# Designed miniproteins, single chains, continued (4): the designs that were tried, part 101

Each design is a single chain, and the fold is of that chain. pLDDT is the mean over its residues in the fold that is shown.

## One batch from the design tools (miniprotein)

Design m15487
Fold by ESMFold2-Fast:
Structure m15487 (fold): chain A 76 residues (1-76)
Amino acid sequence: DKAEELKKKMEEMKEGMIEEIREKGEAAKEAKEKKLKEAGASQEEIEEAREEIERLEEKGIKEAEKRFKEAYEKAL
């Protein structure tokens, strides 16, 4: 039962971190897009900026998933 409780807690923490990364990424994309639009940036520049933020977001998610997988292996 304690092992299942630990799994649940770790899954919740992992999901929380991934959700936080996604929320921060979306907020960053919105803020960057607004700033670029006000500066008269091209559509291409806006798309490139969004893609860069998405790449960082994906990297953060993969890193979080890997970290929790390693923690599972050590704890269980």
Scores: mean pLDDT 81

Design m15488
Fold by ESMFold2-Fast:
Structure m15488 (fold): chain A 92 residues (1-92)
Amino acid sequence: GLRDAAERLLKEAEELIEELKKIIEELKKNPNDESLKEEAKKKLKEAEILLGLLGIALGVARLIGDEELAERLDEAIERLEEEIAELKKLLE
């Protein structure tokens, strides 16, 4: 059901946020590391896809009135967007 799918997306978001934070810190220390930049670009694409899926899940949660699930999805989206923005800034 939706809850099980959303719980999987939330877990994937938590794991990816931690991976992005690690890449951001490594890139801040090694801003000219081309292999790290390529890894960062791949993770950024993964994050953009997951963000889209989280947005769909949020829309459905709001439609069915699952306020608790909607709040958790909205928080995960905000956290993921923050890491995406920071990573994009470092890749400019």
Scores: mean pLDDT 89

Design m15489
Fold by ESMFold2-Fast:
Structure m15489 (fold): chain A 67 residues (1-67)
Amino acid sequence: SLFEEWAQLPDEKQREIGAALRPETQELIANNTEENREKLLERQIALAAARLGVPAEELRRAIEEAL
């Protein structure tokens, strides 16, 4: 699973992905509308997928299945 792959990533890689996602999280807090949440989530998925080396569509599907 993608969540299990996250846990197995080196600490350096986890820090890089976390840093890339932090600005998206800050925008979500500042502009807490459903439309903005959906757009920011899409951007977070794209960034995380790029860092993990997986297709963004595959990561999105895994997250949707986990909910």
Scores: mean pLDDT 63

Design m15490
Fold by ESMFold2-Fast:
Structure m15490 (fold): chain A 84 residues (1-84)
Amino acid sequence: AAARAAALEARLRAFAAEAVERYEELFKSRELADRARELADRAIAEVRRLLAEGRWDEAERVAAEVPAEVERLPAEILRQGALE
């Protein structure tokens, strides 16, 4: 249980770090990087809470939503005219 929880958190953190690095290099946006990090931190905290309560299905759903939300960040910022 603890090992699986740690693996899930590590997977989320790794995905967020990869996304932040890509966006930092391609778009040079602190706002984008900050928003990606905040999303990941909030998701990790929520996943940790849900796992502590034994809500594995909910934790996995929350984790699954993070990639989609992070992926949408460039489109939102580009829509604002900040970057191409």
Scores: mean pLDDT 67

Design m15491
Fold by ESMFold2-Fast:
Order: C-alpha cells, then structure tokens, then sequence
Structure m15491 (fold): chain A 100 residues (1-100)
C-alpha cells in the first residue's frame, strides 16, 4: 500500500540520518552535543517530508564544509562533500526501488 511505502521510506531515511551523524562523530567533525542538535534538525525536517530532510542534510553539509575550509582543512571538506553526495544518491536510489 502507499501508506506502507511511505513508512518504509521514512524508516530508510532515519537509518541514513543515523549513519550520517555517526560518520560525522567518528571522523571528529562534530561534538556529541552538536550531533544531538543535528539529529533533531534532520528528524524535524523528515516529519515535513523526504525532500525537506535531503535539503536539511545538504544545508548541514554546507555548514560543516564552510567550517572545515575556514579551519584550513579543504581535503577533509572535499571528503565530506563526496561522502554526502554518495549518501544522498544511495538514499534516492533506494526510495525509487520502494516506489516501484
């Protein structure tokens, strides 16, 4: 059913959100406190919809990338950009499969 597909998409998005936050924490790009704040931002965006969650994730990436570049870490900024684009592409691909 469409309702079951919507719930599957939300559950999938939550797993990707958790994996994204875990990556940022493990790579030392954010603090535990910042991780809790970012998780809340992404969960609030996801309640509005999947496109809003993807947009908020991109915004978070841009914020962290700008911070890394300001800290003189352009290679780490590029690594985060590549990771986030791969993550978003994977999420969109899995969503398309659920909708088929």
Amino acid sequence: SEEEKEEQIKELAREFIEGFIEYLLEEGLISEEEGEELLKRLEEALEKGIEEAIEELRKIVEEIVARLEAQGKPEKAAELKAFSEGLIDSLKHQIKKIKE
Scores: mean pLDDT 88

Design m15492
Fold by ESMFold2-Fast:
Structure m15492 (fold): chain A 70 residues (1-70)
Amino acid sequence: DEAARRARIPVLVAQLLSPDEAVQVAAARELGRLGDPAAIEPLIAAGRQRRDASDEVGRALAEAYVRLLS
């Protein structure tokens, strides 16, 4: 369902800014899996805001970005 898929994108984008690192990782991976180009700009923004985040968050963001560009 395209409508259900599109409704998940803004929720996942908000979860990229979650104080919970596990939620950030899950949101980044799900955005990469959905493959919607609308996720590219939010993923770049999250990458810039993650200065104090773990390697796991950075790795998930990079993997999602690569999937969206493939």
Scores: mean pLDDT 73

Design m15493
Fold by ESMFold2-Fast:
Structure m15493 (fold): chain A 81 residues (1-81)
Amino acid sequence: MEKLSEEVFEAEVLLALGLIYMTLGDLAYSKGDKESAIEAYEKAIELFREAVRLAEGVDPTLAEQARKNIEEAEKKLEEIK
């Protein structure tokens, strides 16, 4: 049970970090810095993918939230590119 709790906690931390990078990407984009915005969104996607990997099979709701954030980040990247 403790190992399962640790995996969920790690996934939650990665989700939070990904959201921070999404915010940094939005901030960079608002300043006209497309390069920094792209880098931040790509980093957010990698963090969300790791959160999905850790949450898979243990917290389906957390995994679903991370997947939705990946879709949103990818959408933002397409809008910039």
Scores: mean pLDDT 83

Design m15494
Fold by ESMFold2-Fast:
Structure m15494 (fold): chain A 68 residues (1-68)
Amino acid sequence: MSAQLQAQLDALFAQASDAFGAGDYDTAVALLEQARDVLRQLGASPETLAEMDALIETVRALGAAARA
């Protein structure tokens, strides 16, 4: 189970990186939110989840700036 969730997490991060590189910030945010959910299922610490939330907000802010 944990190995399957870890593989899913790796795939989500790879997809988020591809979306970010393409300038698709909204898709990158959605993929990072899914990655955060997988991290929660893996028993990630509140500190790790807070770091993910900070990353998601940074990417969201970049997307907002690109839209403006």
Scores: mean pLDDT 85

Design m15495
Fold by ESMFold2-Fast:
Structure m15495 (fold): chain A 67 residues (1-67)
Amino acid sequence: GSGPEEAGRGAREAMLAAGASEEEAERVYKAVSQAPTAEEADRAGAGAYLAAQSGDRALLERMIARG
């Protein structure tokens, strides 16, 4: 289904809005869109989104590394 891909797009856009590079945003998109279930994708996306919203660049980098 499109659930993981849609979650990935949302996470990518949140990363870009927080000032992440396109490469960083693309890594997050890939990690979220490749999640084996919609629930896993939602959790990965939510983690990236919260990191982006907090403005914590170090946390953002750690979330990308985990993806």
Scores: mean pLDDT 68

Design m15496
Fold by ESMFold2-Fast:
Structure m15496 (fold): chain A 70 residues (1-70)
Amino acid sequence: SSVVTPEELYERFYEGMVANREAALAEAREVLGADPAEVARIEALIDAAIEAARARISFAELAARLEAAA
């Protein structure tokens, strides 16, 4: 198995999330454009996930947030 530095892994993960955001929003606007509330909800969820990745939260912090949400 091959591993990269945490920074390189974060960069790839972030790039994937940004690409997924654009694709998901394009699809949402195309199929749900008549429901702006649902499109806004999807955008907010995606943006929250991207912000978490951009903040480069540690594995320990991610685990703590998950426990707090439970």
Scores: mean pLDDT 66

Design m15497
Fold by ESMFold2-Fast:
Structure m15497 (fold): chain A 65 residues (1-65)
Amino acid sequence: LEELLKKVKETAEAYLERKRAEVDRQAAGLSPEEAQRLRDEVLGAVEAEIKKALEEMEKLVKELE
């Protein structure tokens, strides 16, 4: 479980870093407000998926005892 959790976090961090770089490139022609909105939309979706996966894993751990 610890190793699985570590893998999930590592994958999530890699995706977030890649998305941040992409947002920076796309934001080169955008206003700061539009850049923030894009960040919230892209990173928010990824973080929501990660949170859901972690909650399911935590629930499983508790049920396994």
Scores: mean pLDDT 73

Design m15498
Fold by ESMFold2-Fast:
Structure m15498 (fold): chain A 84 residues (1-84)
Amino acid sequence: MSERLKRQQEALEALKKEIRDWLIEKGLVTPEEAEKMSFTELVNLAFKEDPERARRLLEKYAGESIEADIWLTLLLMKEALDKR
């Protein structure tokens, strides 16, 4: 296991924790439900609740988590297409 891979795993887990804690705080999910949710399910629910805050959370982990970078890229592509 490389140090870079470890940092990427820690960044993803930190991002997932911040999303889970926020969704639990808002009463959208229970702690048990949040633990069973995939990253994709957590991000989709976060964007449904507050797209601006969800985007800021992904941006906070940009360059540290490949999953955050992928979601930000998909969001930018969607925003570009929505202008047509």
Scores: mean pLDDT 80

Design m15499
Fold by ESMFold2-Fast:
Structure m15499 (fold): chain A 60 residues (1-60)
Amino acid sequence: SMEERLARLKEEVEKNTEEWIKQVKEDGKAAGLSDEQIERLIQTEKDVGEALLTIYEVTA
């Protein structure tokens, strides 16, 4: 059903987001970034994502 597909998709998106955050933390540590710099990088990506979503909603 559509509801089962949406539930599965949400679970997959959450899992992928967690993996992405882990990867960014590992890459940031390898590059010598501080915990604060890594957190700001993650937050910046989230803010950009929200801004892009807003643009899409305005153009609909």
Scores: mean pLDDT 73

Design m15500
Fold by ESMFold2-Fast:
Order: C-alpha cells, then structure tokens, then sequence
Structure m15500 (fold): chain A 119 residues (1-119)
C-alpha cells in the first residue's frame, strides 16, 4: 500500500519523529506479519526498523513492551534483542525472511526466535 510505503519512509527519516498513531500503525503491521506468517512483510518491516532513527526504534519497542497483551510484550522483547544483535546477523535474518525460498524463510523466522532464547 502507498500508506505503508509512506510510513516506512518516515520511519527511516532522521528528521521525522513518528506520531503515536504512526507508531501504532507500524506495530500493528509487525503483529499482523507475525500472526499471518508473512515472513516477506516481516523482513521488510525489520529492515525499515533497522534503518530507523534511534528515537523511532525506542518508541516502537516501548509501545509493544508496554502493551497489556502478552504476545505484544514478547514481540517488543524480540525486537529489542534483534536491534542489539550484530549488523551481520540482523542482515542475515532480514535476507532469509525476504527469500523466495520457503525453507530459507522458515530458517529466518527460527533465527529470530532463537535471539530471544539467547537473551
């Protein structure tokens, strides 16, 4: 969607702080990608988040971690650990999630899950 592309562009702009509505929209996109097993969307969202300014990264993580929903809190912790991982590891996970190969997409999802276990 054009609205999604606009949101991702704003997220990556160092001069733009996302509004609370935009933070909620991005968080809902992440949750929907995880719930639907949409690994390509998840990879694109994680790539955009990795390129985001620090203020927007923290706002998204805090919104998820402060949610009353336990699944949202767990996703927030996964993202926090993901962003703390070495850039080579983050790039590998993103590449695997965005792969045209279903087996590589599942490997990417598993590597993301394993980051939480190691934290």
Amino acid sequence: NSSKSSLLAKLQNPSIQLSNDEIEEFSNLLLNAVENGDTELLGNLLEALDKANEQNKQAIINALKNSSDLSHQRLGKVLEVFLSAPSEQRNKIISLLKSSDPQKREEGAEQLRQLLVKA
Scores: mean pLDDT 82

Design m15501
Fold by ESMFold2-Fast:
Structure m15501 (fold): chain A 68 residues (1-68)
Amino acid sequence: SARDEAEALIEELRAEAERSDPATAIALRWMVEELERLLAETDDEEKIRAAVAGARAARDQLLASAAA
């Protein structure tokens, strides 16, 4: 489900934050907080999927920048 996909991403983001520099970790934790807030406020699978896609794109951009 969209919720299961979001929970999997939250776990991945938390693990990445633990291995990241402080600035990157703060950004990753912010993304976790936003996803958790969304999951608490809505059961709309389409909205959850859109948020997951956006968070993945933001994560990929952030990690590519951090790896340089």
Scores: mean pLDDT 83

Design m15502
Fold by ESMFold2-Fast:
Structure m15502 (fold): chain A 72 residues (1-72)
Amino acid sequence: MKEDEELVERVRKAAQSGNLDEVAKIIAEARKKGHYKALGGALRVVRELTTPEQAIEITKKAGEIIKADEAA
């Protein structure tokens, strides 16, 4: 779907610019909304464009965003 493609493109641009916080926010949003196909594509882009250490940081930040929203 077009929305899934737009989400993956947003992640690619954020990762290329080194904006790990933006990547984490987009991934958290996709997970909360249940866009699992977009989430799969986004995680693939993260693996391709970032280091393993950066990918771990992005995943941790995304989890913290989700936890904060669920607590609110």
Scores: mean pLDDT 78

Design m15503
Fold by ESMFold2-Fast:
Structure m15503 (fold): chain A 94 residues (1-94)
Amino acid sequence: MKALEEERRRGKEVAKEAAEVIREAARRVRETAAPEEAEWALPLLEAAERRAEEGDIEGAILALAVARAAARSQGYETVAAVLDEALRRVAELE
């Protein structure tokens, strides 16, 4: 039957990759977004990264999706595009 250690190792790899994707998104926001957009978005990306590091991939995906919707609503198109790419990449992780 199933080894719980295999499921835990696989979960840790997914969590690490998701956190790295979100960290790269935060870096892109710092480099490409206007200062006001970056100040707004960076705390949301930090929260999503922490959820991913904790193994809460669904929570990280939800946080990114909510942030993307809010960014679009505020006209923060650069941030919305970065969040959309991060969300897509995290959702594709197995």
Scores: mean pLDDT 81

Design m15504
Fold by ESMFold2-Fast:
Structure m15504 (fold): chain A 56 residues (1-56)
Amino acid sequence: MDDDIQRMRQISRSLSQNITVDDGRQFIDIIGRIEGLSDDVIQQRIDNFDRSIQQS
């Protein structure tokens, strides 16, 4: 869980430089699958990430 949060923060920081929102979504999907999360949980994280980026 903690490592997953650190990865998400790193992706968020990188988005302002050279990574698109779609790239961020792909990273969350890949990390979630590696961590063994269900598709529903991964999709929820992607949705929350997308909304956070739009609000930022």
Scores: mean pLDDT 71

Design m15505
Fold by ESMFold2-Fast:
Structure m15505 (fold): chain A 67 residues (1-67)
Amino acid sequence: SPVTQAVLQLTKLQFRLMALQTERDILQRKIEQGQTEYQPQLEEATQEIAALQAEIQRLQAQIKQLQ
């Protein structure tokens, strides 16, 4: 069903978000330790997290409308 497909996709996106948040936290820690060369990667991870959060919100709204 469309609901089942959307829920499975949402779950996949949520796991991806958790992985990216962990990566961001690791990069943040490296920068705090003086490894400022990781600043561009932190910025990229932050942008990807924001885009993924927007996609999750869109999909959650879609699921709510289908229920």
Scores: mean pLDDT 88

Design m15506
Fold by ESMFold2-Fast:
Structure m15506 (fold): chain A 56 residues (1-56)
Amino acid sequence: SELLREGGRAIAAGRLGEGMRLVGEAYAADPEGTIALSGSGSPRDMANAARRLGGG
């Protein structure tokens, strides 16, 4: 998800609030795909997936 990549990039840049908003938007747009990438759908796991995709 592009929203997860952007969220991870924002988190890596120290913009945690913006990053978590984008992670939430990714979940709202595609709950199943976001859960598949994160493994459980918890906020922690979704944030970790976002960091892997956009924070590298």
Scores: mean pLDDT 75

Design m15507
Fold by ESMFold2-Fast:
Structure m15507 (fold): chain A 80 residues (1-80)
Amino acid sequence: GYEEMQKRIEELKKQGYTGGSALLAATVYGQYSTIVSEEDAKKAAEAGAKAYEEYSKTHSGGVAWVKGVSAAQKVVNEAK
């Protein structure tokens, strides 16, 4: 639920993720954890957050979000 998502966002921030990348990682994990294994959902969340951080340096937050979601989707598609 909402409280679980907030706890995950705070944990990710403690690990050095920014607010935007932490929100993306929590959103991706929540969305895919019901469809793929927990390990694959975590890998997708990490890939998405990493892409967001990379693209946010040179692009708007909206573009960085789209790139993050695309990176996460690629991991899920390759996970079988």
Scores: mean pLDDT 75

Design m15508
Fold by ESMFold2-Fast:
Structure m15508 (fold): chain A 87 residues (1-87)
Amino acid sequence: PPSLQEQLDALRAAVLAAARRLAVPEAVVTEIEGRFDRLAADPNLTREDLERGAVWAYLLASRHLSPEETAELARLLEATWARLQAG
């Protein structure tokens, strides 16, 4: 299975790619990047930190999205998370 850092990198890439495709404001994207960068720098990173980070990013981005775009973001994050947990 991938390491927690590899899982964080995959979640970061998926969230940022989805947020940019869905035209989330760049200031919000930058805030999400900063949060993931802080998690990546934590030598005591836990799976629970990844889950909370993903949920936080989803909730922050969803404030700038339609219900349909929010559902698309949720599907992309769920698919990424399921793939990482199945390994």
Scores: mean pLDDT 82

Design m15509
Fold by ESMFold2-Fast:
Structure m15509 (fold): chain A 66 residues (1-66)
Amino acid sequence: GPGAERARELGREAAEQGVGAAEAQGLKATASYEVVDENSALVTVETEAGTVRVRVTAEGEMEPVE
């Protein structure tokens, strides 16, 4: 449904942004995401400097996950 598609787009865009930000700093990066619910996704960005996990929401919140 539309909610799941929204969460998928949020995860995809956040993953692309994370990779782009890392590459802008000269780091190699890969990213993946998973839908948590209709309004949120969990994004994992792996770089040469380490791994970052962030929960992104439809409200525009980004919450780091350790």
Scores: mean pLDDT 78

Design m15510
Fold by ESMFold2-Fast:
Structure m15510 (fold): chain A 94 residues (1-94)
Amino acid sequence: ISEEDLEELSKLIRDALLTIAKVELPDEVIREIAEFILEKLSELKEITEEDIEEISREAVKKTEELAKLSEVEQRRVEGAIFTAVREYLLSKGY
């Protein structure tokens, strides 16, 4: 995982969480989420929308600050992360 890729995905996640889910997280937490997602994506030969959905759900459940949210808020956050990951992958030619 390059630092440039980590910074790019972190910015996309931060923006999506704020605009879609109306959730603000510390930069350290956003970086941990981005790092987890990039690690999971690197294990996949082909990336499907279903894979992105699963990774987004896992990211929410593993992040203590997000896991404490209501189920409705968690679903909104999952959608925001999914959007950010898709934008990131499109920027990489997926």
Scores: mean pLDDT 85

Design m15511
Fold by ESMFold2-Fast:
Structure m15511 (fold): chain A 72 residues (1-72)
Amino acid sequence: SAREEAERVIEELRELAREAERRGDLGSAQKARKMAEALRTVIESGDEDLLRLAVRLARQELERMRRRLEEL
């Protein structure tokens, strides 16, 4: 379900935040945590179409942040 996919993305964002923090990239850590919170708010809205869109955008940004973290 879209909700189960969103919960997975939230967990991946939390893991990325912890890794970014360990590497000293506090900006990426903060951004990842805020995205996880925003995605949780979308889950609570009950809007399935909005949730599917939010998950897609979050996955794109998660991948971008992972690439940036590698460039440290």
Scores: mean pLDDT 85

Design m15512
Fold by ESMFold2-Fast:
Structure m15512 (fold): chain A 58 residues (1-58)
Amino acid sequence: IEEAAEILVKKYPIVSKEEWIETIKETIDKFGPFKSVEEAQLIPGVGPEEAEIIIKNQ
């Protein structure tokens, strides 16, 4: 999850690494493991690129 957060911070520097880590943890705890990017996108605030990163690093 830290690896996904590092990638996301590089692409979207307006959000802190700590916030990305928390978002990824919440998505995995609440909905994961995900089987598709579309499932991860059901979480408010998660876009297609973010969903793909979460799925690959869950």
Scores: mean pLDDT 69

Design m15513
Fold by ESMFold2-Fast:
Structure m15513 (fold): chain A 77 residues (1-77)
Amino acid sequence: PEEEAKKFLEDVKKQLEDFYELAKKRNIPREEFEKAVKDFLEYTKEKLREVFSDNPELYEKALQEIEKLAEEYIKKY
């Protein structure tokens, strides 16, 4: 269902924000933070593909949004 897909995307964004704040609070090394975000993205891409399996266009758009957000957090760190 599209509502569940939307909720999943919102949760992913929240997880990235929470992880960024936690990493800053714990003074995690930049390289370690970048690796963790990259690993999270790979996992998220797999889950996102499952959630949007019936809508490849929506998947691609959501993926681009998540990738840009993650890249932004890595640059801010």
Scores: mean pLDDT 79

Design m15514
Fold by ESMFold2-Fast:
Parts: sequence; C-alpha cells; structure tokens
Structure m15514 (fold): chain A 70 residues (1-70)
Amino acid sequence: KPSMLSLFRLAVLRAALGVAERISNDKEKIEKLQKLVDGAEKAVREGNEEEFDRLMDEASKLFNEIEKEA
C-alpha cells in the first residue's frame, strides 16, 4: 500500500522529532512538529502523496528553526 520510500521518509521524520525533543525546550514547537508527524502518518496510511510531501516540507522547515535555536 504505502511506498517503501514514503515509509523511509516517515521514519526519518520520526527520528527528527526525537532529536528535536532532546535539543529543544520549546514545547509549542515540539507539539507542532508532533502534529506534523501525526498528519504525515495519516497521509501515508491514506495514500495521499501530495499531502505527505506538503507535511514533510513543513516539518523540515520547523526542524531547521528548532536546530538554529538550540
């Protein structure tokens, strides 16, 4: 059902969330990133590749902000 590439990208996103939780005290940004992960998981499950790509892009931008502030 989901592609192996989408599953791999989702695993990378989950790993990024774990890193963000370790390096950041900004609970609001962590919660926002968690919601993006949850949305990406739903998009993969539903086969919505466009929504998955959009959420991955948003998560990448947010993670970059968290890294710069750490």
Scores: mean pLDDT 82

Design m15515
Fold by ESMFold2-Fast:
Order: C-alpha cells, then sequence, then structure tokens
Structure m15515 (fold): chain A 109 residues (1-109)
C-alpha cells in the first residue's frame, strides 16, 4: 500500500510538466528505497528514469543527488569501495537501523 501510494503520487507529478523536477526527486527517493531493500533491479530502473527526466527538463543534478547517482554507478560497476565516505556512512547507519527494527519486531512477536 505504501509503495502503491508513492507510485500514484509520482504518476500525478509526471502528468504535470511544471512538476517534472519534483517527479525526478521522487524517482531518486524511490531508487534509494529499493537500494536499501536490496532490490537492485528496481533501484536501477528508478535511477534510469530519474536520469531521463533530468535530460527532458534540461536541468543539472544538485550535489546531493550527484553523490547518490555516483553511488548507484559504483554499485552497478562493483566498485562500492570508491563511493563518497558520507554516503557510505548513511548506508551503514540505515543498515544498523534495519537490524534494530528486526530485533524490535522479534521482541514484540
Amino acid sequence: SALAARQAELDALLADPSKLRQAASREVSIAVGYLLAGDLEKAFEHLDRFVALLEEIGEEMDESTQRWARLFELVRAGRLEDADPKVKAILEGLEKMKELNKEGEAITK
């Protein structure tokens, strides 16, 4: 349901030419979500759509988005060790939070 709601919001943004920049930001957020879930196929699909949207609107990526796009390129190339240390720290923090959430779920079951 949460993924369906996010996709519906993205589809609405894509239908409005004045909101393509917001649609691009949503695509990269969804791509990061799939990367963190370990769904690399879906992560790369959404990243490729993000790049296509930027080409359509003729805008450059902001620095934060460029760091995430470079991380995806390095993952695709098998060169994750070359990624920005700040992005690696965020990923490590999110992985640790996932482990804590799994432990919390085990305690409440």
Scores: mean pLDDT 67

Design m15516
Fold by ESMFold2-Fast:
Structure m15516 (fold): chain A 83 residues (1-83)
Amino acid sequence: KLEELAERIEKLAEELLKSDNPFDQKVAREALKAAEAIKNKDYDTAAKHINEVGAILAREGEKATPKSVELGRLAAEAGDAIS
């Protein structure tokens, strides 16, 4: 369910924020904002941050790590669930 996706996004984003990779940290910051918006049932704000996660990954794909790709996949799944 959507709340379970938000929890999974939050935990993975927190792990990426602890990494030494600035790209992972950038993706994680936007994903964390999306998860918090879902938790608050603010789906318009959640969709905005989910879209930004996708935009960062599309723009800077060469810098993508397996963990940032998985975070993007979870964010996209949450976006589909909101729609």
Scores: mean pLDDT 85

Design m15517
Fold by ESMFold2-Fast:
Structure m15517 (fold): chain A 100 residues (1-100)
Amino acid sequence: SAADISALLERVAEISALVQEMLASTDPAEQERLLARVKALIEEMGRRFGLPEALVEAAKAAADALRDAVLAGDSQAATRHRQEFARLLDEMLREAVRRL
């Protein structure tokens, strides 16, 4: 339904906003809390839309890798992992829409 599509788009926007907040944080403890929220929302989207476990786990792993690169101060790795995370989030969105 249109309401389901709107809810899905709002969830993807929330995940993206939390990732931006995580990347803007200078507090490792805050980054860890925001990462945990991102991963929980990814898992919820996977369960709600019956997404492949491998896709859900890949998206969570990409979020972990992005946070690790930021903590290491590796700007090149952070850019690469941010692009991979965005690609996986888009793949999850497309797969969820296909299952509506």
Scores: mean pLDDT 87

Design m15518
Fold by ESMFold2-Fast:
Structure m15518 (fold): chain A 83 residues (1-83)
Amino acid sequence: MSPQQSLQQAQQALQDAQSAKTEQEALQAAKRGLDAAEQNPQNREVLQLALQTGMVALQKSKTIEGIQNAIGLILRVIGLSLD
């Protein structure tokens, strides 16, 4: 994925998560944000957007499974940001 495409995908993922009406929709958006970050792990803006999307998904999660999935996605993004 090109840097421009990964940034666009990360921005869209955050928008999708903020607009999500269900836990499942928010988690799917967070997964797309993580996918964009994994394609360009050195891009700090993409990582920041993916992290924010994961945080939104966590806030919209109501089940134990949803909370665990959101935390897992957040931790993976943080892992990509570490040297």
Scores: mean pLDDT 86

Design m15519
Fold by ESMFold2-Fast:
Structure m15519 (fold): chain A 84 residues (1-84)
Amino acid sequence: MDAAEGSKAASELARKGIMEVAKEAGIEADTPVEGAAKVIASGDKEARLKLAEVGREAARVAEEGGAHATAQTMFAEADKVAAA
């Protein structure tokens, strides 16, 4: 019901969203971590802002699922990505 399911659902949403943003930006990556890092490093502001939006959506899913600490971390990371 709660923190574990919320964290898992948020992680799955983030993984899919990151890979979609990377693909849309023309960036090839085998993992979400690689995809996110490449999007940030690319200097593509539009792709970076889309990545931040994915992070915010995942944070909301975590919050709704009861994973409040995970949600707070995800919101903070999304803000950093948007500001980079």
Scores: mean pLDDT 78

Design m15520
Fold by ESMFold2-Fast:
Structure m15520 (fold): chain A 83 residues (1-83)
Amino acid sequence: LIEQFVEEVRRLQAEFIRQSETMSADELRQLYDRTLDQIDALYERTAKSLTPEEQAKLKLLTDAAKGALRMYTWARIQELRKR
């Protein structure tokens, strides 16, 4: 269900933010790549159970979540560069 997907993505985002607090820029880039892979895996599993219309909605939610992580990662790396 889309609601379960949203909750799992939120869990991954919260864990990413928590771990990012103690990470270097290089470690953060590695975590970012791994988190994107986990989100993609969730999308693929969830999409198989959905109609084409629901898959389109799931794709928009997935792209939005990835965009948010990308912006957060960029901002965090900029903060680390100032240290």
Scores: mean pLDDT 82

Design m15521
Fold by ESMFold2-Fast:
Structure m15521 (fold): chain A 109 residues (1-109)
Amino acid sequence: SMAEEAEKIARELFEKYPYDLEALKKKIEEIREKHGDEFAAMVAHALARLYKEAGAPRELVEEMAYLAVKYLARATGALTDEEARVVAEAMVAGKASAEAVERFSARTE
């Protein structure tokens, strides 16, 4: 499936360009040019997840999430680039809030 291929490419980029935001942005743009907006969104989404699971800086996770939302919005015509950034920041903040609740709950039996 497209999702399985996107996950494979995301893992390859995660290993080859660790924490290199500028290289990752360039590679996702190259993927978009070759494979289209929806596929690039899937790759960026998988990278956002992988970096969040790795405890990467918030800035890197937010930029990957932004590219995922931005390219999905382009594929559907749903959002502007500015609106896509607000949505991505809210999603990353919401997930961080859930992790903070889990971390707090783990200290109270």
Scores: mean pLDDT 75

Design m15522
Fold by ESMFold2-Fast:
Structure m15522 (fold): chain A 88 residues (1-88)
Amino acid sequence: KEAVRKGALGLLYGAMSGDENAILAGSGGFTGWVQGEKGDAKGAEEGANIARYYAEKALATSTDPLAQEGARYGLEGGVLGAKKGKEK
């Protein structure tokens, strides 16, 4: 539940900011959650890695609070999704 909320908020805030790296971080986080719920630990970890890579870029290059918050939510969603995939 937290992973879906974080991934979805990452996508929403990224889209509202127009920051491509924040959008990609949110997308990675949401993908990580979806794969984690399916029990695909590898796919969940891949989504988390995508979220981390783009979140780091967004946080380094953007001063927009929406882009920064979107990147953080995407990263959190990816991490939670990867953890859930490993628990299944």
Scores: mean pLDDT 76

